# Designed miniproteins, single chains, continued (3), part 17

Each design is a single chain, and the fold is of that chain. pLDDT is the mean over its residues in the fold that is shown.

## One batch from the design tools (miniprotein)

Design m8600
Fold by ESMFold2-Fast:
Structure m8600 (fold): chain A 92 residues (1-92)
Amino acid sequence: MEMRRKLEETREEMRTKNPIGALKREVVVAEASAEVNRLGAVTSEIIAKKNPEGREESEKLKEKMEKKAEEFRKEAEELRKRLEEERKRLEE
């Protein structure tokens, strides 16, 4: 598998050649990342309830994952706005 740098170069090239397709993919990735972090927060909450000695650590992990999920949701929303702006720009 290629290094992250090669994947980043491919993303940059796609943004230049097909900005609409690149933005659509970035929205899907951000939405998927939000869902993964949301599920991680739920898992951490369950662990906190079942393991009293590790509760504080699990609660901190839950808060961290909830914050990341919210950040990715906001990122997806901003990317959707950019996608609409790019579509509108290409029409006018």
Scores: mean pLDDT 77

Design m8601
Fold by ESMFold2-Fast:
Structure m8601 (fold): chain A 57 residues (1-57)
Amino acid sequence: SRLLRQARLFIEWAVRNMSEEEFRRKLDDLLAGLEVPEELREELRAYAEELIAQRLA
C-alpha cells in the first residue's frame, strides 16, 4: 500500500540521517499521523528496530 511504502521509505531515510532518540520520536508521530493500522505499526516498529540494530553494528 502507499501508506506502508511511504512509512518504510521514511524509516530508511530517518535511520541514516537522525539520532536514535530523534528517530524513535519521529517514528511514533509519523505512524500516528498516517493513522496506520495497529498490525502494521508493530511491523513497522520491528523494521525500525532491525535497521537501528544494523546501524549500531
Scores: mean pLDDT 76

Design m8602
Fold by ESMFold2-Fast:
Order: structure tokens, then C-alpha cells, then sequence
Structure m8602 (fold): chain A 55 residues (1-55)
């Protein structure tokens, strides 16, 4: 679902911001595999969420 995808994207972003890069990478890999997103699409969505939450 869209809500589940957004929750996983937020999880990956929070892990990356916390310096947990290995865990963030694992979650991103799961998102790409489960939802069929390219690395570029995941990156764009993470940036969008970051900008929404940080002004």
C-alpha cells in the first residue's frame, strides 16, 4: 500500500540520518524489491520526505 511504502521510506531516511547506513541500505533494498522501484525513484522519494519534514 502507499501508506506502507511511505512508512518504509521514512524508516530508511531516519536510519540514514541516525548514521545507521547499513540498516538504511537494507530497508532501501527491501523497498526496491517489494515495490519495484529503481534506486533513482527511492532517492527522489527520500529527498521529498526529508524536505517535507525539515521545512
Amino acid sequence: SAAELEAKLREALELALAGQYEEARRVMDEIMREYGLSPDEVDRRLVAIYLEEHS
Scores: mean pLDDT 83

Design m8603
Fold by ESMFold2-Fast:
Parts: structure tokens; sequence; C-alpha cells
Structure m8603 (fold): chain A 70 residues (1-70)
């Protein structure tokens, strides 16, 4: 993948780890984010990596929003 996509993956991974600890996210929510990050890391091309990163970001944002609303 490109250096920009790699940097996005690393930044989102660090952000996800922080959120998992801070908000006590469920195993299902953590699993969804980790799975999407893993798909991005193994992507055959940048388009597939960007799509997986968008899914990981959306899953993380939804889980954090749900935790804040509780």
Amino acid sequence: MSAVTQAKLEALGAKAETAFKEYGLSDADRGAVIKALGVAARAANDAAAEAALKEAQAALDAAVAAAKAA
C-alpha cells in the first residue's frame, strides 16, 4: 500500500487501542474494528485498503458514539 495509506492504518490502529481502553468497548465492537484494520493491512491494492479503513473508522466512530450515549 502507499505510505499515506500505511500512515492512516497506523494512526487508526493507535486511536482504536486508546478508545478500546477508554470506553470499555464490547468484544463484538472491538472485533469489528480489528477485523477491518486487518483487511486494510492485507489489502491487495490501495482502493481495497482505503475501503477497509473507512469501514474500520465507521465501526470505531459508531462504537464510541454508542458508549458516550450510554
Scores: mean pLDDT 80

Design m8604
Fold by ESMFold2-Fast:
Structure m8604 (fold): chain A 66 residues (1-66)
Amino acid sequence: MELEAVLRGLGARLLEREYGIRPGERVRVTIDPENPKRITIESLTSGVRVELRTTLEGLRELGLEF
């Protein structure tokens, strides 16, 4: 599954600090269909790509808005 989102809230600050993806950037979120705990976040502005071992609910708990 693939969706687009804008990074906002507390989770956006965490991704900026750890990975350099800035709040307000448009990102593509890709969920591995074989493993829902494997999520890839790609900045559509900078092209930075990050693989996370979490769920969409885990990202929402960190304050990310989809």
Scores: mean pLDDT 73

Design m8606
Fold by ESMFold2-Fast:
Structure m8606 (fold): chain A 55 residues (1-55)
Amino acid sequence: SAAAERERIRRNIQAAIDYAEKNRDVTVARVALADARRIGDEELVERAEAVLEKL
């Protein structure tokens, strides 16, 4: 259950990162970065930071 919850949250953050990149949405990218940092997912943090650097 906890693992399933973490995977769902992780997928939601990944979807937000993808949305921000495609739509050049800085606000969504910043929120996704904050969420990735909150759950301590280094891969998602790196992806969100990379998207923000390109925007």
Scores: mean pLDDT 87

Design m8608
Fold by ESMFold2-Fast:
Structure m8608 (fold): chain A 86 residues (1-86)
Amino acid sequence: SIEEEIEKAREAIEKGDLKKALEYLEKAIELAKKEGNLEALEEVEELLKKVIELAKKKGDEETLKRALELETEVGVLFLEAAVRAV
């Protein structure tokens, strides 16, 4: 249910609940990692960029730090997939 976690993250972002959004995105990343679902990781990356922008605007340093950590993890997963494809 990667799609369920992504949808919950979108709803949390719309409501301004960035901490809840990150919880759902973390679950989506773990599921996408286990399944090798790169399309889901692309959606997660887009949502993480929105969380980062909103956290910066709010001055929410804890949320910004966590979102950047997750963005780094997603970037590593894309890099690993690209290396395995060669």
Scores: mean pLDDT 84

Design m8609
Fold by ESMFold2-Fast:
Structure m8609 (fold): chain A 68 residues (1-68)
Amino acid sequence: SAMLKRIEELVKKAIEEASTLSEELKEKMEKFGKLLLEEARANPERISVEQVERIVDWYIKEAKEAAK
């Protein structure tokens, strides 16, 4: 579906951003992204692209704060 493809693109972009910060953050983002994609496949009516964008941005921000 178009929604799933967009979520995959968002996850891939977030992993790329995380990889520029640290290898540990990249691994965490890869695991988190896998869970997001599994949820999107299992319950597509319960998740939106906008929610995924907000969740991914929040996760990266929290990971940066935790690294301080």
Scores: mean pLDDT 77

Design m8610
Fold by ESMFold2-Fast:
Structure m8610 (fold): chain A 55 residues (1-55)
Amino acid sequence: SEVSELVKRAHEAHDRIVAGEDVDTAIEELRKIGQELDKHFGPGGRAEAARLAAA
């Protein structure tokens, strides 16, 4: 699903931040992914998607 792809991209961006690689770009990607998730779930969609990704 589109949501699964967004969650996967969020994990990849987070991994880059943790590794110290291209941190500014990765933060911007996470911001944009959060906006796209909000379109699917409405306000708070980022928190719900993060909960599902951690399960």
Scores: mean pLDDT 73

Design m8611
Fold by ESMFold2-Fast:
Structure m8611 (fold): chain A 66 residues (1-66)
Amino acid sequence: KLEEVIKKLEEAVKEGKKPSPEVLEEAAKILEEEFNLPDLGEAVRAAKDRFTPEQAKALIDLLKSL
């Protein structure tokens, strides 16, 4: 699950596009349920409709560090 989410986020960043809300929801659930980071997961979910490519890159770096 985590690898698939990272791959989809990397593809969006490479294309200069916003990640899909569905991928961001998957990332939020992973942060909340697998890593016990509910505040961070909620922040990702709250921002999903306005997520920038730069924010996606920061999220990729964070997920790879977990």
Scores: mean pLDDT 79

Design m8612
Fold by ESMFold2-Fast:
Structure m8612 (fold): chain A 67 residues (1-67)
Amino acid sequence: HMEELEEAIREAILNGDTARLQAFADAGVPEEVLERALLRAQIEQYKGSTDPATQAALEEARARLAA
């Protein structure tokens, strides 16, 4: 499933796993999948924030991912 791939890339981004990110790039992961993984990483980073501006960005990222 593409969602599982998006989660794996998100995890690599959050962990700073450069080797794994390079392996995904070398495997030819579609740009759409990479963009969705970046949105998932943003959601993970923002989820603990109580700042209204950050919460607004979080909701926008969630909406874009859900579309």
Scores: mean pLDDT 76

Design m8613
Fold by ESMFold2-Fast:
Structure m8613 (fold): chain A 86 residues (1-86)
Amino acid sequence: EEDLKKGIKALRAGNYEEAVKYFEKTIEKYGKDNVEALVLLGEAYLRLGEFEKAIEYFKQALSIDPNNLTAKRLLEEAEKKLEEAR
C-alpha cells in the first residue's frame, strides 16, 4: 500500500520511471493479481512510450477484471499509440 501510494505520487508528478519501480514493488509484494497495480504500471509504461509493455499489463488486468473501464480505455489508447509509432 505504501509503495502503491508513492508510485501514484510519482506518476502524477511525471516521474514515470520512479512510478514503474514502486508499482513493480507493489506487484512483487501483493501478487500479480493486484488489478489496480497492474493498471497503474501499464499507465506508467504508456507515459514512458513503452506501448507494448503497457498493452501487456492492461491485458493482464482485464484477464482478472474484464469490466475494468480504466484498463479498457488505457488499452485502447496504448494500441492507438503503438499503431501511430509504427
Scores: mean pLDDT 84

Design m8614
Fold by ESMFold2-Fast:
Structure m8614 (fold): chain A 56 residues (1-56)
Amino acid sequence: MSLEQQQVVNRAASLGVEGDMEGARKLIEEALKQGILTPEQAETVLRSVETIHQVS
């Protein structure tokens, strides 16, 4: 994983912990649009954030 992809994943996870699901979703969508994440990677990150929100 590139540094840029890692930064997106870390930021999305932080937003999920804070309860900002809208912020996390928008960040993942922008990263996908910019080609930073593949569709598969974007889906994986979104599922991880949703899991954090459910157990928090």
Scores: mean pLDDT 77

Design m8615
Fold by ESMFold2-Fast:
Structure m8615 (fold): chain A 107 residues (1-107)
Amino acid sequence: MEGIENLIELYEAGLKSKNPETRKVAVMMAAQLYADLGKYEKAIKVAEEGQKDPNPEVQHAALFTLGLVYARAGKYEEAIEAFEKALEINPEDKITKSALEEAKKKL
C-alpha cells in the first residue's frame, strides 16, 4: 500500500507540470490509483480538476478517467455522461467508445 501512496504523490506533483503530456498522465494515474484504494471521491476530484485544463488532450484524458472512476464506483449513468463528453473532444476515440458501450450494458 505504501508504494501506491508514493506513486500518488508523484502523479499529484505531475498535475502542476508545464508539460501537457505529463499533466495528462498525472490525471489518469492519480485518479486510477485513488480508485484502486477505494478513494472514489478523491479520484473524481482529480479527474474533475483535469477537465478545467486548457489543453484539449488533458481535458479528454480527464473526462475518460472520470468515466472509468464512476463506472468502478457503480455510477454508470454518470460514467456514460463523462464518456460522451470525452467523445465530444475526440469523436474517433475507439477506447472511449468501447468503455461507453460497456457502461451502457451495466444499466
Scores: mean pLDDT 86

Design m8616
Fold by ESMFold2-Fast:
Structure m8616 (fold): chain A 65 residues (1-65)
Amino acid sequence: SAGAEAPARLTAATLARADALAAAGDYDAAIALLEAGADLHERAGALEEAARLRAKAAEIRAAAA
């Protein structure tokens, strides 16, 4: 699908990296990565991908608390 493939692939890669960091106990690093990825997507106009990464960051924060 044109226009969404690159943001979706970057989102998937960011989520996979964040999951690996969280599994290692590096919650702060996982959250920082997700927030940086969300900011990048928002600047590119990929608002759905940005929202997905922010939701994952909130989920990890809740799990780490």
Scores: mean pLDDT 82

Design m8617
Fold by ESMFold2-Fast:
Structure m8617 (fold): chain A 80 residues (1-80)
Amino acid sequence: KEELKEKIKKLAEEVLEKVKNASDEEAYKLIQEFLEEARKLGVSDEAIKKALDTFLENENEDPEKRVEKVTEVLLEEIEK
């Protein structure tokens, strides 16, 4: 679990740097790529769905805040 959490944190840092100058459309693509990489690393389909729902619920927030919330959801689900 700890190794997976560290990999997710590193991916999140890369996504955060990319979303700083991204349009809403680009931010959505970056999140889709982030979630697909998380799935490949072994994150559950349930966690991926919750993370995507979190991103969509926060459409009025800054892209960086949306990525942070998605990352928190993934880390919480991995801890289970």
Scores: mean pLDDT 79

Design m8618
Fold by ESMFold2-Fast:
Structure m8618 (fold): chain A 59 residues (1-59)
Amino acid sequence: MILARAVRDYEAKSGWHLGFKKGEVLEVLEILDDRLWVVQAADGRRGLVLASDLEIISK
């Protein structure tokens, strides 16, 4: 399981993107490319995020 922490707040601008708060821990489900990851929040929400907005904390 890959866990990442948000380094900033993000408000989702489309239904495909996940909004999150700075410090929120997200599970990385899939790495599509070096810029775009599919993640899941603890509440079950899933969506696309920019990899640059996240810091890996565990593999």
Scores: mean pLDDT 81

Design m8620
Fold by ESMFold2-Fast:
Structure m8620 (fold): chain A 66 residues (1-66)
Amino acid sequence: GPLSPEEREKRLQELADRLMRAIAEGKSPFEIEKLTLEMDYVSGRITKEEYEARLKKIEEFEKKKK
């Protein structure tokens, strides 16, 4: 949906806060990568197709590790 510039900025700040908490709490590298990937998508740095392709790759590596 069409996010306003203000809604996009708020969403990016929420994701940045989650990323900082995940790092501080020692969450898995996969969780941290998923958060940074979502930030890239929300900021318009990558397309939805690129986001989905990279997310799939992260999930495959996570599955391979158990």
Scores: mean pLDDT 80

Design m8621
Fold by ESMFold2-Fast:
Structure m8621 (fold): chain A 59 residues (1-59)
Amino acid sequence: EKKEKAVELLKDPNKTFEEIGKELGISPQEVYDWVLNEELKDEEGNPLTPGRLVELQKK
């Protein structure tokens, strides 16, 4: 699933939405919309919000 790959890429604080979109072959806007609409889930099934991404990057 492209969403699973997006979750892995979003854990890297140096990756931009543009770079993630390029890696997945989709627009950066689509990646952004997935985060904004809470369509991505972490390994525990929790919504991957911008705040949750900051927490994951600190682990």
Scores: mean pLDDT 72

Design m8622
Fold by ESMFold2-Fast:
Structure m8622 (fold): chain A 74 residues (1-74)
Amino acid sequence: MEKIELGEKLIRLPVLLGSSSDFLQKLINEDEEARKVLLGIFNEHGAQGLLEFLQALAAEGERLIAEGAAEAAA
C-alpha cells in the first residue's frame, strides 16, 4: 500500500505548509531536493505558484490512492 500512503502524504502537504512555517523550514533543511524544487518555484512564480504546485501534488496523491486501491482489489 505504498501508493496509498504516498498519496495521503501528498494531500496533506498544503495543509501542513499552511499550518506552520516550522514544517516548511524542516523540509527545506532536511531534504536538499525538495528545498531546490520549492525555492525554484517560489523564486519564479511566488507564493501563488508554490500553492498551485502543491495543489497539483494533492491531485496526484488522489490518483495514487485510487490506483493503489485498485491494485489491492485486483
Scores: mean pLDDT 68

Design m8623
Fold by ESMFold2-Fast:
Structure m8623 (fold): chain A 84 residues (1-84)
Amino acid sequence: SKADEIYEEMKAELDRLEAEHPDDPAVRAGVASAKRFLDYKYEEIKKLKEAGASQEELDSQVETMKKAGDIALARLRERAAALA
């Protein structure tokens, strides 16, 4: 599903960023925080789907997850670049 694709893509990007900056504790902490948020949102989307939520409700939650993930990734990338 689109939720699965977005979740996996964001998790992969967070893993890559952490791997590229293994000695940066702030990147590590930020990645951990972003992963917790993504895991929470993904679990909520799954629960809504199982409860029979409308496609509009599911799409709205997926869009919220994507926007929050994009913001977190952008901030972490800016931090990593500033220290390079």
Scores: mean pLDDT 82

Design m8624
Fold by ESMFold2-Fast:
Parts: sequence; C-alpha cells; structure tokens
Structure m8624 (fold): chain A 89 residues (1-89)
Amino acid sequence: SKLKEKVIELLKKLGYSDEAIETAQRLLDSGSTGARKALIDSLIAQLQRKYPELLTDEELQALYDKRFRGEMTDEEIVDYLLKKLDEAE
C-alpha cells in the first residue's frame, strides 16, 4: 500500500536498521489500527529526537491535536514528516 511504502521510506531516512524496518512491515501487515498508530507515533518522536529544530514542541502538539480530532490520516502524517526531512536537505 502507499502508506506502507511511505513508512518504509521514512524509516530508512531516519536511519532505522533493516531488522527494524522488517518489524515495522509486519506491524503494518497485521491490519491492527492500534499497532499502526503506535508505529507512526514512534516515528514522530524519533524525528523530534533526531531533528528537534525541524519539529518543535508546538508543532508536535499541533500534530497530536489534529490526530486526536481525526483531521489527519496516518498517510497525511507520514507525508508531513517526509516533507520536513526533505526541506532540511
């Protein structure tokens, strides 16, 4: 799926190992909405840890607020994170 391909790209850009990427693929293939959301939340947190100047606390809070309201899909969140990384390079 498009979401799976984008998540794999994001994991690679954030420097995750092949083993971690394989684990993430299995989580996405499980069909569990909870597992998918937890994976995406971990990616948001990792981007903030690795590139804190690209994702401020205020931007992080805004992302979680939109996510809570259902205003952003998981794919839209991953697209946003990929754009942030692309803008840095």
Scores: mean pLDDT 81

Design m8625
Fold by ESMFold2-Fast:
Structure m8625 (fold): chain A 92 residues (1-92)
Amino acid sequence: RLLSDDELLDIRVKLLNGEPISNATLARAVITEVKRRYPDKSEAEIVEAIRRGLGVTDPSVSAVELVALAIERTGSQADAYDLLVAAAERNL
């Protein structure tokens, strides 16, 4: 499910303040943000673009698992969000 504008804003404010959110919520926020910028792209295409951007070759790796990997690489949820959005955009 895509987030509303208000839900996405709330999540982005939490990330800015360093408030922890679930990896599932972070995945939804990334997909929603990319879908807003690229409305003709499907959720599946966005997730595949993120996998490619992170160098993940296993197509079974879920959006939640990609979030966990991005957090491991960056050390924060806020930096992981930026990395995941950039990875998607570079590979769409």
Scores: mean pLDDT 86

Design m8626
Fold by ESMFold2-Fast:
Structure m8626 (fold): chain A 56 residues (1-56)
Amino acid sequence: DELEKKLEELTERAKTDEELREKLLKAVGEGSKIPVRTEEDEKKLKEKIIETIEKL
């Protein structure tokens, strides 16, 4: 899954980039407010996280 791979790369880079880490945590926090029950919901959540980070 491309989205999963991108998210893992962003998470790894966030270990050394404080600004990226903060934005990643914020995006994940916003996503946690949405009930994820289906695989489709998980995919949309991952897309939203990546999109938020890419707007940097």
Scores: mean pLDDT 69

Design m8627
Fold by ESMFold2-Fast:
Structure m8627 (fold): chain A 60 residues (1-60)
Amino acid sequence: SEEEERRERERLLQLAEGYERAAELNREWAEKSDERMKENLELGAEGARRLAEEYRRRAE
């Protein structure tokens, strides 16, 4: 139904927004971190960004 489709879309968008925030935080922490931790945080940010894009795509 349209209501079920709307609820699922809202859920997917909330997940995407959560991962977008996670990516932003990891990037911010990477800028303030030593070289060893920076690489791990940058990889985490990239992973979170990809998940956010996937959930955004599914919401369409």
Scores: mean pLDDT 85

Design m8628
Fold by ESMFold2-Fast:
Structure m8628 (fold): chain A 61 residues (1-61)
Amino acid sequence: MKEELIEKARELGREYGASLDPEKRTELVKEMEKLFKEAPKEWQPEIRKAFDEGALEGARA
């Protein structure tokens, strides 16, 4: 479902923003890229936005 992909992207973003470990950040970006490739082109902007919003939220934690 589109909503599940958006929520997963946001969660990956939160972990990315909260992490101080560059290796962990790299792995989270790889998971995001896999999720992005599996999504239809039409959903990709919203999925990317969810990741970016999650990253901002995680950085504030």
Scores: mean pLDDT 80

Design m8629
Fold by ESMFold2-Fast:
Structure m8629 (fold): chain A 70 residues (1-70)
Amino acid sequence: TEAKIAALEAKAAEAEAAGDRVAALAYRAHVAALQGDIERAAELLKEALLLAGASEEEAEAAAEAFKAKL
């Protein structure tokens, strides 16, 4: 998982440098999930979805579903 975390962190940094904030947040959410920080992973996923144009209801539902699968 360490190698996967490093790869995702690199992708998050590249996305942020490119101005793709949605992708950067999504990669960081995946990193948090792999580190066992489920609550932070769900928060970052919600932020990414809201920035991508999802409603608050859709973002909350997706975050709760994500937490339930972990």
Scores: mean pLDDT 80

Design m8630
Fold by ESMFold2-Fast:
Structure m8630 (fold): chain A 57 residues (1-57)
Amino acid sequence: ALPERLKTAARQLLALSDYQGDPETIAALLEQLLGLTLSEEERAALVAFIRDELARA
């Protein structure tokens, strides 16, 4: 499960037109913006979450 703060940041980033790219790129941008280093499992979960959110948009 992803932290709520990370989900909120992802939704906000996806609302910005300049960041509507592929889920892997968006996940990498979030890591940079939040100054985080995600584990392989956390990154996979974030990518899956972003992909799901993009499918709803």
Scores: mean pLDDT 73

Design m8631
Fold by ESMFold2-Fast:
Structure m8631 (fold): chain A 94 residues (1-94)
Amino acid sequence: MSAEQREEEIRNLRRALKELLRELKEKIEKGELSKSEGAAKMTAAKLLAMAMEQLGDPKAPEVLKLLSEASKALDEGNNEKAIEYLKKAIELLE
């Protein structure tokens, strides 16, 4: 893969992940997130972040850590903590 192709792929993955995390955060804030939808969206988010890590995005390891913490908070029913981790991940993707 060329450097230009890698950079474009990273930008596309960051955009897709940011949009997914914003949607996830909004649904949590509105109380509209089912447990199954939350699990599916968190799995999708982690796969996008793993793809970013494989392409050498220097922010990907920290994003993955934040997504793991957000997933754990959701499993524990701590929506406020999950939202804070998602906000931090979104800020890293800006």
Scores: mean pLDDT 86

Design m8632
Fold by ESMFold2-Fast:
Structure m8632 (fold): chain A 70 residues (1-70)
Amino acid sequence: SEELLREKEEELLKRMEGETDLEKHRELLREAYRWIIEHVADREELEELLAVAEKVGDEELVELIRERLE
């Protein structure tokens, strides 16, 4: 699981290299967060991510995390 996270991080970092579009960067970060939430985050990590998502007002991530915490 940690190896999968490492590989995903490397993939996303490469995709972000050379990108100057803030909107694309935000989408890549959201993709990373969604992937972590769906595949590797445990309950404690999900609760911390929920607090962050609520602070930044990302309604879609808040909903996704709450569904995972059920």
Scores: mean pLDDT 70

Design m8633
Fold by ESMFold2-Fast:
Structure m8633 (fold): chain A 87 residues (1-87)
Amino acid sequence: NEYDAEKYYELGLEYYKEGKLEEAEEYFQLALILDPNNIKAWFNLGEVYYEQGKLKSALYYYEKVLELDPDNEEAKKKLEEVKKELE
């Protein structure tokens, strides 16, 4: 089950790199269903929603990263970027 979570996460990354945002979203969501503590999958879902222009959804996923890892500097920077775009 943990191996399947990592597999789905890796597939999400491949689709994300190809700009296939809907497929990336599906595989990152599958990874999180199997492993809800996968901080990287939470962060990358934020990135997917950000690229789709879904800023409020992006904000939610970056906030989830900080709930799991309060010192995550990448998530802090992305939260500030999204907040500036929403204002």
Scores: mean pLDDT 86

Design m8634
Fold by ESMFold2-Fast:
Structure m8634 (fold): chain A 81 residues (1-81)
Amino acid sequence: DAELARIQAEADALLARLHAAIRAGDVEAARAALAELLRLGKEALDLLRRRGEISEEEAEAAKERLDALAAGLLAQVEAAA
């Protein structure tokens, strides 16, 4: 699965950047990496919906949960800085 492999590779690189930014106390870099991870997560959900693996309703609900999780994680990163 070339498309999922691409998304996984990008996610792995972004997770490494996020960890490096958190370790360095670089809130702006952590915010940027987290925003790109959120975008990739939504892209993966759209891919699964297009393939019929999840419904439209499931995809939208999962995107809302991702937005909430990302907001919570960002708040923790900002509080730790």
Scores: mean pLDDT 82

Design m8635
Fold by ESMFold2-Fast:
Structure m8635 (fold): chain A 108 residues (1-108)
Amino acid sequence: MEVVAEADLFFTDAAGNLVGYARIRVHEDGRVEVEVYLANASPEAVAALRQALADHGFRVVRLETSDEALREKAREVTGEDFPVAPMTVEDALALADGIAATARHLLA
């Protein structure tokens, strides 16, 4: 199945620290796959994100919770280093909403 659109979403806290990153891929059949990289996410934050994405019908194909993996991925995508801060449950729900909004835009 062919990927027809993709987007990168960087999620920062109010202080400008990177707390998460998502790559969102939309397939020809309207199926949405996401890769997520989260800064030092608690099991509760991870569970909240997974549930919210599942409620949207999105397939999580990669989930990384290490600060190092997030920093490395941000450097790969942007060429820049970002300060990172731990993802809260509130941040996880906001990221899920941002992913859903981005996917809806790509499907339009």
Scores: mean pLDDT 83

Design m8636
Fold by ESMFold2-Fast:
Formats: sequence, C-alpha cells, structure tokens
Structure m8636 (fold): chain A 66 residues (1-66)
Amino acid sequence: TAIAERMAAAARAAAEAGNGAAASVGDHQLYKLGLGSREAALRAVEAAARGDAAAWGQHAVESAKA
C-alpha cells in the first residue's frame, strides 16, 4: 500500500514535470513486466532509505511504466 501510494505520487509528479510522460504509466507494460515493476518499486524504496530523493522518484516512475 505505502509503495503503491509513493509510486502513484511519483508518477503524478513526473507527469507534471514531463508534460504527461508518466500519465499513461504503461499498465500494459506492467502486465508484461510484473516482476520488473515490483523490482523497480523496491529500488525506489532502497533509494529513499539512502536519502536519494531523485533516484527514488525515478525508480518509482520506472516501476509504474514497466
């Protein structure tokens, strides 16, 4: 739940910054790469734990896209 909320927030922020690049987050890609999506979400959590906010946001968006 917490990871999903952070993914949604990061995707929304990236969509606003990237003019909607993450707005269609690739639900099709999510199905195709369910494993990759979860792995990217874990990478985002790891980055946050390290205090790397930029990497956290990037990985969260990548997870939502793939």
Scores: mean pLDDT 51

Design m8637
Fold by ESMFold2-Fast:
Structure m8637 (fold): chain A 84 residues (1-84)
Amino acid sequence: SLDEIREELRKFALEAAKKGEYAVASATSGPLQPGSGHAADVAKRALEARGVPAVAKSIETDTGKTITVLARPDGSIQETVLEH
């Protein structure tokens, strides 16, 4: 379910943040278009381009939504849900 997917992403992001890392986890629905990349991987690269070390996790789902969870080393969490 959508809620189970959200919980899984939050668990990953929180565990990485506890280790002092910026963490981005995303679940995307449908096949990636060429050049788009997974949302979490895109966010990780943007952080690394600014000199911020980050970890990413991306999973595929059939929910018709993209869920992204960002966690920071200070323990803050931001969650975004986008509908296709």
Scores: mean pLDDT 72

